# Designs tried in a protein design run: designed miniproteins, single chains, continued (5). Part 92

Each design is a single chain, and the fold is of that chain. pLDDT is the mean over its residues in the fold that is shown.

## One batch from the design tools (miniprotein)

Design m19195
Fold by ESMFold2-Fast:
Structure m19195 (fold): chain A 88 residues (1-88)
Amino acid sequence: SLAAEIAEAEARRERARAEIEPLLEVGLDPDFYHTSKDPEVQAKLERAKKLAEELYKKYPTLLAVFIPLEEERRYGARLEALRREAAE
C-alpha cells in the first residue's frame, strides 16, 4: 500500500539521519576538524571518513542529496545559536 511505502521511506530517512550524525558534526565545523593538532579530533575525522564510505554503500541515492541539505540546515541553526549566545 502507499501508506506502507511512505512509512518505510520515512523510517529509512530517519535511520540514515541518525547514522550520518557523526558526519554532520565534522561538516558543521570543517576548519576546526581539518586544522586541529589534537590526535582525538584527528581520529574522529578519520572515523567520520570511514563511516561515509560505508553509508554510501548502504544509502547511495539518499545520501547524495540528503547529506548536503542536512549540513546546510544544521549549519544555519548552529550559526543562529552562536549569534544568540554571543549577544548574551
Scores: mean pLDDT 69

Design m19196
Fold by ESMFold2-Fast:
Structure m19196 (fold): chain A 98 residues (1-98)
Amino acid sequence: SNEEAAEELLRRAIELAERAIELARRAIELARQGRIDEARRLLLEAEIELGMAKIELGVAKMLLPEPPPAHLAKLLEEAERRIREAEELIEEARRLIA
């Protein structure tokens, strides 16, 4: 069903955003240590994972009924929260690498 497909996409968006968060945090730490080339590589990987998370979230939103069931509404909120956290960490990493 569209609801089952939306749930799978939201769970994938969360997983991808969590990977982006981890990569961005590692990039920040490496940048603070002056390991700029390694930090840039991890930042690029974080941006790719975040891009994929945003695509999965966008498709999930197209499949969600309005209003979404409570379970899916909670997953949607978590996916959006994790994506925002990843964006903020990626921006911090970019500032440290510049």
Scores: mean pLDDT 92

Design m19197
Fold by ESMFold2-Fast:
Structure m19197 (fold): chain A 95 residues (1-95)
Amino acid sequence: LDEVIEEVRELAEEQRKQGKDESASLLELFRRELETVKKLVEEDPTPSTYLTAANSVERRTGILSGQLLGLGDTETANRLRELGRRAVEELRKLA
């Protein structure tokens, strides 16, 4: 998760440098979700918690990528979906 969290942070910073403050804010919400999930699985490292965490990340990825598409930011939406897919895959492998 740390690698994905850092890549989301870098992607958000990239969007802010381009003046895409709304896209950056959506990425920041995703980063906060990943940090919350990381804390949850560190405090309770069980298969059930990893699966719950994976489902939460998958749902949040869908919502936020949809919001990015609504902004017309297809590039950031696609990059968020790939980062979300990697996080979900990592969490499910640890379950």
Scores: mean pLDDT 88

Design m19198
Fold by ESMFold2-Fast:
Structure m19198 (fold): chain A 98 residues (1-98)
Amino acid sequence: IQREILKLEGEGKYEEAAKLLVENFDKLTPTQLFGLAVLGSVVAQMVLASYLNLDKIRALPDEKLRGIVEVLYDKFRENLEVLARMVPKVREILEELK
C-alpha cells in the first residue's frame, strides 16, 4: 500500500492516492505514515500535518490540491485546519466545503 500511494502521487493521481490512504489508514502504523511523508508523499504530509515539504504542497495545481482536501475532509478535518494556517488555498477549499 505504501508503494502504491507513492506510485499514484508520482503519476499525479493525488485524489486516488488520498482515497487509498484514507481507506487503509487504520492498517498503517504512525512509523509507516511518517516514512511515506519523508519519501515525499504529499497526502501523508497533509494527513500528519508534518510539513516536511510545504513548498511541494503549495506548488500543486489547484484542482489536485482540491481533490486531496475533499477526500481528506471527513476524517482529517482537524489536520487540514492546521495546514490551512500555512497554505491559504487549503483555507479557501475548507470554507467552500462547510
Scores: mean pLDDT 76

Design m19199
Fold by ESMFold2-Fast:
Structure m19199 (fold): chain A 55 residues (1-55)
Amino acid sequence: GTTQQNIANEVVESFKTKGAEDAEKLLKNKTKEKGFNADQANDIVSIVIDQLKSE
C-alpha cells in the first residue's frame, strides 16, 4: 500500500491495543518523520476512521 495506508494501519493497531492517546502520538510522530503536509495527514486520519467504522 501507500506510505499513508501503512501509517494508517499502524495507527489503527495502536488504537485497538494501546488506546487513543498512543495512537494519536504515533500518528503525529510518523507524519512529522515523513514530512507530510496537512492534506496527507488528513488522508491518514480518513483511512483510520473508515477502518474503525467498518468493524
Scores: mean pLDDT 80

Design m19200
Fold by ESMFold2-Fast:
Structure m19200 (fold): chain A 58 residues (1-58)
Amino acid sequence: PPLSPAARDTLLSLGFAPGSDDELRETVRNFQRTLGLPVDGVADPETLEALRGPGGEA
């Protein structure tokens, strides 16, 4: 399924390319691995909070 608009906008604001949904899912999975979250490629609320972080500095 396609990434939600909120997840896409969050990733784009952090400097990730607007590529395909598959590329964005892989980016989410890699981020989830780095943070120790479940690796499912879904930009759930926990993943989005982690992506935004304090100040959203990326």
Scores: mean pLDDT 68

Design m19201
Fold by ESMFold2-Fast:
Structure m19201 (fold): chain A 80 residues (1-80)
Amino acid sequence: MKEEELKKKAEFYKNGAKQAEADATRLQSLYDENDAKAKAASPEEGKKYQKLSDMARNTAAGVQKRADELKKKAEELEKE
């Protein structure tokens, strides 16, 4: 295999992992914010924010798993 192609693939996975980590961090901030809003809001609005918090938490976990998988692929490609 061409060494240059492997290097480009490793960089692609590294960039993907970085973006996924940023997305996970954003989602973590989002569920914390929505959880706080749910506690402060009226009962009706509180249910909406609780659902958004739960959804963001579940999505953050999935995105973090994706980031970890992409990092591992990049590491495997960087081993010469």
Scores: mean pLDDT 80

Design m19202
Fold by ESMFold2-Fast:
Structure m19202 (fold): chain A 55 residues (1-55)
Amino acid sequence: GTCTLQVLSDTSATLTCSSTCSIFNIETGAVLTLEAGQSLTININSLLPLCEVTL
C-alpha cells in the first residue's frame, strides 16, 4: 500500500493511506491495519509502516 507522512513534531507524525497498509508496533510486536482513506497519528520511534511511505 501507499501512505503519506505529515510530520507534526520531532516525535510525532500523521500517516494517511490511499490504500491498505500494515503498521508494525515495535514495542508490542502487534500489527495494525490502516484502510484506504484512514489516518493515524504515530510516534515515529515506536511504529514501523510495512508499506511505501512518501513525505
Scores: mean pLDDT 77

Design m19203
Fold by ESMFold2-Fast:
Structure m19203 (fold): chain A 100 residues (1-100)
Amino acid sequence: SSEVEKFLKGLEELKKKVEEELKKLMDQGRYDEARHLMLLTLQLIEKEAKELNLEEVAEIARKGLEELQANRDAPIEELYKLYLETIEKVIEEVRKKAEE
């Protein structure tokens, strides 16, 4: 659907902008702000996916959020890796839905 295609385009743009900001924050040692940005990004993705009735996408984002929250005291590099893996899974699932 055109709405899912718009969501995919928005996710690809969001991924690029957030990754650039996360790298900047991590390079500056602003790890609490980096953690907050990762959580906020996944929360926004879950909300938008639910509004589009993309239940599988919302579940991927929710599980990523829960894993980040459960591992909040882990090194920032481990949290960033988990965040990137979650975003890639979200984008892959949205691409599959956009092709339907």
Scores: mean pLDDT 88

Design m19204
Fold by ESMFold2-Fast:
Structure m19204 (fold): chain A 60 residues (1-60)
Amino acid sequence: SEKEEVKKEMIRKLEAAKTIQEVLDLTYDAVVAAAKLAFSPEMMRELGQAYVAALKRLEA
């Protein structure tokens, strides 16, 4: 589905992010996309997990 493809692309970008600023910019884009496409709570949880993982990776 379009929602799943957008979710996967957002997660991919978060996993590829090289700076904390890049993660923050991607988070804004992800929130806008999630609202526009009406992401489910489960999809929002997956995005949140990818966000936390990206921050943990970049803090190391």
Scores: mean pLDDT 81

Design m19205
Fold by ESMFold2-Fast:
Structure m19205 (fold): chain A 67 residues (1-67)
Amino acid sequence: SAEEYFKKAEEAIDAGDYVNFLNYAREAYKLDPSLKEKILELLDKVDFSKLPPWVQQAIEELKAELE
C-alpha cells in the first residue's frame, strides 16, 4: 500500500539511506498523491546543506515531481 511505502521512506531517511528513501517516496506518491505534504515534511527535517551534492540534486528533482 501507499502507507507501507511511506513508512519505508521514513525508515530509510532516518537511516541516511537516500537511494531507498527516494524510491519509496516516489512509489508512495504514485499510489497516493495525497501523501505529497507528508513527504515534503520528511524532507524539511533534513539539513540539506550537509548532504552529498548528488542527494541534494535528487531531492530537488523529487520536490519538482511533487508539485
Scores: mean pLDDT 81

Design m19206
Fold by ESMFold2-Fast:
Structure m19206 (fold): chain A 97 residues (1-97)
Amino acid sequence: SMAEELVKKIREEAEKAEEYVKKKNDEELEKQFRKQLAMEAAYLKTFLKDYETAKELAEKAGITEEQLEELGELLKKLKETKDGEAFKKEAEEILEK
C-alpha cells in the first residue's frame, strides 16, 4: 500500500513537471527533466518493482533498457555506500551513452 501511494505521487509529479517543461521550451530544462525521469524510472523498477511505470518513464526519458538496468544497479550501490558524489559521476556517464 505504501509503495502504491509512492508510485502514484511520482507519476503525478512527473506529469506536472512535463507540462511545465513543455510550456517553457527550454533545452537545458528539458535535459534536466529527462535525467529526472530516468532516475525515477530506475527507482520504480529497482525498489518499488513497478516495471510498467518504469518502462513508460524510461521511454519518455529517451534511455535504453541497458541504461535503465545500469542506473538501477547504481542506485543499489548508492544505498549501500551512501556516496552521492560517486553516484552523480557514474549516473552522468550512463546517461551520456
Scores: mean pLDDT 81

Design m19207
Fold by ESMFold2-Fast:
Structure m19207 (fold): chain A 79 residues (1-79)
Amino acid sequence: SLEKEIEELTAKLGVKGVSLENVDEALKEMKEEKPKLDERFQSDDPEYKAEIEKLYEEKIETLEKLKALLEELERKQEE
């Protein structure tokens, strides 16, 4: 069910209860922060930087999936 998928993704992100507004805001923040990793890790361990970049990409993908599910849930509630 949509509710179960939303719950599982919300738990993966470590948040309880999410709205479309909160998810959209988090997506914008994550997409803004990812380019800044180059500035933060210019002289740091490249393996650590790559690991953090992968975590950012995974979180962005999870947030985008959660947003799509929330939008679908809203559409189904318009009966």
Scores: mean pLDDT 72

Design m19208
Fold by ESMFold2-Fast:
Structure m19208 (fold): chain A 65 residues (1-65)
Amino acid sequence: SAEVEALVEQLSSPDEATRLAAARRLGELGTRDERALNALMKAAMYDPSPEVRAAAVEALVRMER
């Protein structure tokens, strides 16, 4: 969906708050989109912010429902 595509792009934002909000929103949507899954896995492993990494992990847990 267009919303998922925009949120995946926002995970690469220079603004930490934007990346954090995008990770949380993807988790709320519970999307099975492979692009979103891959982007969240990269954020969980490599984002410089521990808060964004934690949010990405929680989003991935929600996406396994």
Scores: mean pLDDT 84

Design m19209
Fold by ESMFold2-Fast:
Structure m19209 (fold): chain A 83 residues (1-83)
Amino acid sequence: MKLTRERFEELWRKAGGDPRLAPQVALAAAAETVREYPSEENAEKAVAVAAEFLREQGYSDEEVAIAESSIRLTAEAIIREAE
């Protein structure tokens, strides 16, 4: 898996380490991963890593579910454009 926890943390540091920006960082990292390998399987792996990262940053299950939906929608758009 190209999108790792370490990559999420790297992008988060570059964004200033603000937990309020964690959903934006998660979406950006997931989008990069799906653009590199446009597949539904890769998109689901990116969603899983993003969800774990967000939960660790203290986001609620409801907030994580919203972020997961946003990432899936973005991934679907990228896959559609690639294929």
Scores: mean pLDDT 75

Design m19210
Fold by ESMFold2-Fast:
Structure m19210 (fold): chain A 104 residues (1-104)
Amino acid sequence: NPSQQIQQYRQQLDQARRDGDRRTEAHALYNLGRIYMQQGRYSEAREYFERALRLAREVGDRFLEADTLLQLSFIYALQGDLERAREYHREGVRLLQEIRHEPR
């Protein structure tokens, strides 16, 4: 049930903000963006992904950053902003390539 999932992630978001847990906040915002995108609500999805991107960068979550960039690329392409879509796609793919080649 998407409405139940939205309520759950909004509660997680509010709790993460109270706790100062920026990583959990970023993931909750990303998950809300995904649900709104699944519903075809691209403007709401974009707002959540833009907020998730800022926090992913702040906390250094490079995988979440890359995923969020690719989601934003798709939304901007659907909205006709092909230049921004290409920019986000290029940045996201580059970041994923860097992650794959990091020493562990």
Scores: mean pLDDT 88

Design m19211
Fold by ESMFold2-Fast:
Structure m19211 (fold): chain A 68 residues (1-68)
Amino acid sequence: MVIRETIILAVPRGASDEEIKALAREAVTRQYEGFGLEVTRVEVTIVERVAEEGDKVYYRLDVTVTVR
C-alpha cells in the first residue's frame, strides 16, 4: 500500500537537506509503525521553509510511504 501526504516538520536550525529528509523518514516511520503498519520505504521531497522559531526551522514536506 502507498500513502501520500504533506507534513510540517520542525528541524534544528542548520540542518542539511539530507538531515531534514532523514528526520522526516524517522518521524513518518514511527507514526505508521504506531498504527501497526510495517514501513518498507519513505520518500521525502522538501517543498518549502514555512517558519523559523528559536533554534528550529519548520519545513513543508511531501512524503510517500510504502507500507504492508
Scores: mean pLDDT 86

Design m19212
Fold by ESMFold2-Fast:
Structure m19212 (fold): chain A 94 residues (1-94)
Amino acid sequence: KELEEINEELLKYAEKLREEVAAEPLEREELEKRLKELEEEYKKFVEENEEEVKKLLEEYEKEYNEEILEKLKEVLKKVAELLGKGLGLKERLK
């Protein structure tokens, strides 16, 4: 359940960035390259953080607590940092 929610949030965030990039009048080659980079970073992030995601799910099954919420926020922050590197984080933070 939590794994599905985390994956859904990660995908939603990636889709938001794709939509923003697609709205820009960029050359098609450059756009496709950025989208591929985002997908690679996303997959790498999930694989690198598989252990953390598993721990979050296990803790949630025990009982609700604040630590779970903070870990979820940290995961989303890492995703934003990874995706931001490819799209130019300055544009998004503006």
Scores: mean pLDDT 56

Design m19213
Fold by ESMFold2-Fast:
Structure m19213 (fold): chain A 65 residues (1-65)
Amino acid sequence: APPEAPTVKRLKEGMTLEELREFIRDVLKAYPDLTEEQREQLILSLADHLGIPEETVRRLFEEEE
């Protein structure tokens, strides 16, 4: 079964990390040809917008890929 940790951390928009993971999946589906530079910029933008570390967002992108 998929590991579900109780992560009751409110991001800047009130999203959970799990919801962010699903959002990333949707974004990658919409932009299948993301270049390395575009992906990096998107990671930084999401991290800044949601108030989470860029490392966390990058990990989610790698996990989804």
Scores: mean pLDDT 68

Design m19214
Fold by ESMFold2-Fast:
Structure m19214 (fold): chain A 92 residues (1-92)
Amino acid sequence: MEALELARRALEEAEEALKRAKELAKDPTASVGEAIGEVIRAIGALVEAEIALRKAKEEGDKEAIELAEKAIEVAEEAIKAGMEALKVAAAS
């Protein structure tokens, strides 16, 4: 169903955001601008995950609900990782 597809996309976007933020946190040449960009990406993933969760709950799709809840958790981790990358970049 559409809710399941949205939840899968939200999870993939959140996992990509987390991977990028973690890689940036390990890069000693990362700029503040790059770190801000990854935080914005992670916030976008969280918004998409919350939209997917709302739709999944409206449709009663248990699999979509579980995937969307996981996407929210991963997106929140991505925001934290991006903020850590920003802190490292700003410490110059």
Scores: mean pLDDT 84

Design m19215
Fold by ESMFold2-Fast:
Structure m19215 (fold): chain A 57 residues (1-57)
Amino acid sequence: SMSEQTLERAIKALEEGQDPLDVARQLLQDEGVIDQATDEDVQYLAQVIEAEYKRAQ
């Protein structure tokens, strides 16, 4: 599961108007797994981040 700190940073980035796909890529890069991530992995993570952002509103 994504850490609370990671999720908080992702939500803040979305609040600042960043693209969810770019935020998802940044999170995967921060975890050192971006080179192993598929486009489907990025899209899935972006959807999870957007859902959490909407839930937090």
Scores: mean pLDDT 79

Design m19216
Fold by ESMFold2-Fast:
Structure m19216 (fold): chain A 86 residues (1-86)
Amino acid sequence: MVLSISISILRLPGQSPIAIMTVELKEPAEVTVKVSTELSGTQEKSFYAKDNTVQVSATIPDSPTKVTWEVYVGGKLQASKSAELT
């Protein structure tokens, strides 16, 4: 189901960093995304992807940390990716 995933981290002056994940799917599906860090625990978001591309954002701690993204389709883990803040 998942064709590709990409992760970017946006740092804005005076604001908490935002981790952005883009997911490309073969076809529309119900998707659950889990975002976890060592400092803030896990955030979970579920949605129906009408288009083949979905973007998910999460606010993360403004400290060096590892951000892990997990993408589930139909309750099955399809993709996982990590990025580190420096």
Scores: mean pLDDT 73

Design m19217
Fold by ESMFold2-Fast:
Structure m19217 (fold): chain A 59 residues (1-59)
Amino acid sequence: MAREELIKEFEKNPDKYVFKYDSPAAEFLAIELKERGLPVPDSYEEAVAQLLAAREKEE
């Protein structure tokens, strides 16, 4: 799984990603979007919408 590599990349560049979501749960949302190859929006609501669309494609 590339997830561990994505988490390390996220940790290396916190300035870009951490400020978008100020919680551990929201951090997983950002990682999921990156794993899907989707942009990480500033809005948590937009991030949820994008993840739902990506998950529909998976299911």
Scores: mean pLDDT 60

Design m19218
Fold by ESMFold2-Fast:
Structure m19218 (fold): chain A 87 residues (1-87)
Amino acid sequence: GLKSDAFLAANPDADQTVKSLLEAVTAGDVTEIEIQLGVLSIKLAVGLPLSETDIEGLKVAKEDLELMGLGKLAAEVSELLTWAQEK
């Protein structure tokens, strides 16, 4: 099964946008995934920090998107991960 549900249950303190992204991934809601990725991109652009927990949440989202065959969305998450880790 998808890892996003387990991550959400274990990490209630994660960033709200990261949680909303993982909820959208679990639902398979491509439109909502794109919206939350856009919100996260803006947050990173204005210098809002992501925790190590948030970074792990993004890794989970990427893995689930790859399993779902949504490789373009997984690549977008991968770019955000690189940006978040090198800011």
Scores: mean pLDDT 83

Design m19219
Fold by ESMFold2-Fast:
Structure m19219 (fold): chain A 80 residues (1-80)
Amino acid sequence: SIEEKLEEIKELMKKVAPSKAKEIEELVERFKKGEISAEEFEDELNELLESSPDLKISEEERYELVKLVNELKKLVEEEE
């Protein structure tokens, strides 16, 4: 479900960029409220990663994040 994918993305993002936890939670809530598109959500997630001073992300975790975001985008398209 969309909710399950959002939770997985949130958990992974908070793990790799813990200093951005509040911004990550706010971004997820904005998406849930329909205030931003899936494309805007992806762009803002990438900005949060790039601006995180304590970012620690492996290639495997980056791949998983991209996969989760793509699965979320596909689920959103299927509900339209």
Scores: mean pLDDT 81

Design m19220
Fold by ESMFold2-Fast:
Structure m19220 (fold): chain A 95 residues (1-95)
Amino acid sequence: MEARRKALEAVAEEEGVSPEEIAERIREAEAAITTEVQREQLRLSLEALIALVEGDRATAAELLIEMLRRQLELQQSEENRRRAEELIARLRAEL
């Protein structure tokens, strides 16, 4: 929790804003996220950043790998959805 605060302070300094503004942007991003999977991606990203600030590179690497694995699953789901939409359009054209 203290490491999260330090990570937010570092980002805020880079952006030239307060840590509270960065925390608010994160909350707005979470509120704008319409899927549980996207919220989980944001959570994993924040936990990886916290681990890096704490110097736990092994945990950070594991969390980043998990995030990438979930992104690949999302990409496959989107491809399947696109293919299904194309098939539906073709069936409608034939009827």
Scores: mean pLDDT 65

Design m19221
Fold by ESMFold2-Fast:
Structure m19221 (fold): chain A 90 residues (1-90)
Amino acid sequence: SIDELLTTIDKLNEAWASQPSVSTETYVARRLAFIGALEDVRAHLATGDYAAAASVMRREAGEAALAGAPQELVDAYEKLADLLEEQAES
């Protein structure tokens, strides 16, 4: 479900941001960027705009990949985007 994937993404993003090699400043920056994206997705979902929500998740997948995030996190973003795109077509 969408809620289960959002919960999984939050946990994976927290784990990536909390890695021992990451500074406190980098942790804060990554978590704030993620929270902003999550708020954008929730706002789009509240209006039934699944296509816009999917677009946000696709962007986050690309940015996470460029930042060297674990593939599991990138895959989770893309899986949620796929699911949201399916809802937009239904």
Scores: mean pLDDT 83

Design m19222
Fold by ESMFold2-Fast:
Structure m19222 (fold): chain A 98 residues (1-98)
Amino acid sequence: SEALAELEARRKALLTEEEVRVLREAYALSRAGRDEEARALILRAAREHAGEHPVLELVALALRGEEGDAEAVREAIRLARELGLPEELIRALEELLK
């Protein structure tokens, strides 16, 4: 219980307030079937705040990777490792390089 609370607090500490806002808005757009607008919002926010919001940068790099940008996938893997993200997420990113 205490370990779960500590993991939850660490996870919340990895996200800035702006990242939470943008990701929540993008999720709402995606749930409404507005996937192109959700994608554009994430890519714009990552570009406007380069270097300030690592999770938004990671998501933007992964989205570019899905469109065939192998360099974006490699950078996403590097950033995910720096952030200490789960190995399962890193493996999912590596699959985009196949």
Scores: mean pLDDT 73

Design m19223
Fold by ESMFold2-Fast:
Structure m19223 (fold): chain A 73 residues (1-73)
Amino acid sequence: SEREKLIEEAKRLIKEFEELKAQTSDPNLQKLLDREIEHLKKMIEDNVPLSELKREIRRAKKIIDFVKEKLAA
């Protein structure tokens, strides 16, 4: 189902956030990543509507790109 695919994508994004957190000693980036991990976990647990889950996945991808850019600098 679409929900199952989105949940699997969200789980992959959570893993990517955890990997990025392991790569940084910056406390501000660690706090940002922790917040985003908790947020995605909550969205999955609360069984939010598909439209909300899609928006949160798009937001999470943008944050991952932002953090990768910061770590590359």
Scores: mean pLDDT 86

Design m19224
Fold by ESMFold2-Fast:
Structure m19224 (fold): chain A 78 residues (1-78)
Amino acid sequence: MEEEKEKLIKEALEKLRERLKKELPGLSEEEIETVLNIFEYSATLLANASKTLEEARKKLEEAAEGLLKKTLETYKQK
């Protein structure tokens, strides 16, 4: 179960990286890595707190969407 949770975290990180590059092409690699580092820490805590892989996947998806929306709002005000 823990190994499967680590896989879900890695998948969520890669999906978030791709979406950040697509939605905010003006972001530098350093800015993208900063957002991903914040997400990775939160994702690890959420996944480890989840009782099932389905719960972990849902929480990771919700956390990634929330962080993406907040990042978009922050950068669109420029």
Scores: mean pLDDT 79

Design m19225
Fold by ESMFold2-Fast:
Structure m19225 (fold): chain A 87 residues (1-87)
Amino acid sequence: SAEEKIAEVEALKEEAIEAIEAEDYERFRQIVRSLEPLDPALAASLLTLADSVLADPRSSPANKRVMLIHAVEEAARAIIERIKEEA
């Protein structure tokens, strides 16, 4: 159901944010891959963004966390909005 998919996206969002805050980027990537069945394009975009952000030696660890948390929140919101529109 739409409600079940929304709950899954919200749970994955929370897990991804926790992984980012812990700087466990391997876990973060695993969680993002779990989004592929719900939205393969946004999951791929998040992985690409993560690689770019984490590879930037000029960005502080704190700034990298803020950027990735923001991207996760925006992606989750977009997926939830799409699910609601398709219901």
Scores: mean pLDDT 87

Design m19226
Fold by ESMFold2-Fast:
Structure m19226 (fold): chain A 87 residues (1-87)
Amino acid sequence: SAMEKLKKEFEKAKEEFEKLLDEIKKNKILSDKSIKELQKMLEEAVEIFKKDESKVEEALLLIEIGIGMALMALSIDKLIKKREEAK
């Protein structure tokens, strides 16, 4: 069913977001404040899904935004480091 597919997508996106947050923390890519803001997005998405599974699409979109922000931060950090190494 469409709902079962969305639930599986939500769980996969949640795991991806958690892994990205761990990489950001380990490499100190973002400030503690920015990391807390991303963690809050994850917590809000989980609470949306927990309260009402029919809102899984809303919860998934919130996690996808968080993943996008995390990927941007990682890509910016890697680009800066590569440009400094090439000097």
Scores: mean pLDDT 86

Design m19227
Fold by ESMFold2-Fast:
Structure m19227 (fold): chain A 107 residues (1-107)
Amino acid sequence: MGRVTVTIRGVRGGEVALPVAYAIAGSEADRVELTLTDAKGNVTTFVFEGQSPQEMAEKVYEKITTLNPVEIELTLYGPLESLRAAAERLRRMVEELGKGEVEVRVE
């Protein structure tokens, strides 16, 4: 059991919403914490647990597309190897967009 935090900056949330959702849906995460910062500097945090990774991914997608943040902090909890793989997939997908910054922290 571990946690991984992925921070994405310098993008429009809508551009990374699908990559973020796919990374969660393909993981074994049992809890997801999502912190979104909008262009005005407003910060909103959501916690999703007790649901399948697919259901949590759908909810995360809805929040990102609705709020369209400029910064996303995603924390996944669960089996560490699965979370590392999910974070690495997300990092690659965001890097392929050719813009923004991605930081991954493993604990």
Scores: mean pLDDT 85

Design m19228
Fold by ESMFold2-Fast:
Structure m19228 (fold): chain A 85 residues (1-85)
Amino acid sequence: SSTQNQVSRVNTRSFGRSLADARDLNPQARDLYIQGLSSSPDDGQRYLQRSQQLLQQNPDLNQRVQDSLDRGQRLSDDLLRRGLS
């Protein structure tokens, strides 16, 4: 659905930002992030997915990404609550 697609886009954006902030802490994730920025949208999605796999193998970086996603979700929930007239 369109609502599900919007949520997926927000999550992808938040994840990309977290990966950018943490790129210097993980050279493999940094390389994939740079390739994603230099690629077509379809190729960028593939590099983002590969970065997620690497983050699962790196607990410290994975925790930072999860914390960032939780913060983004809380902000989204707050905006939705304020928009509910």
Scores: mean pLDDT 54

Design m19229
Fold by ESMFold2-Fast:
Structure m19229 (fold): chain A 94 residues (1-94)
Amino acid sequence: MRAELEEAARTIAADPEAVAAEEARMRATLAELEANLTEETKEAFELLKEQYRLSLEITRLLRAGDLDGALRLVEEWKEREKEAIERAEEIAKK
């Protein structure tokens, strides 16, 4: 919980290049998926886009020292991740 977010904030501060690389990877992945978007992948893309938006905002709040704000967004991210996994499993069974 809070201790995990404090550790994450310390990791972000210790290795800003790794954090920047991960943010760039997320943006590149979204751009690649958008370029190859089909009706079948559109719903999964919207879920992933929202997940990445929350992830980037959590990182921003951790950099600013807003642990309470980050904790609120982590709960939203967990909910969206669960939805994305359930949708991916449904698509895989089809």
Scores: mean pLDDT 73

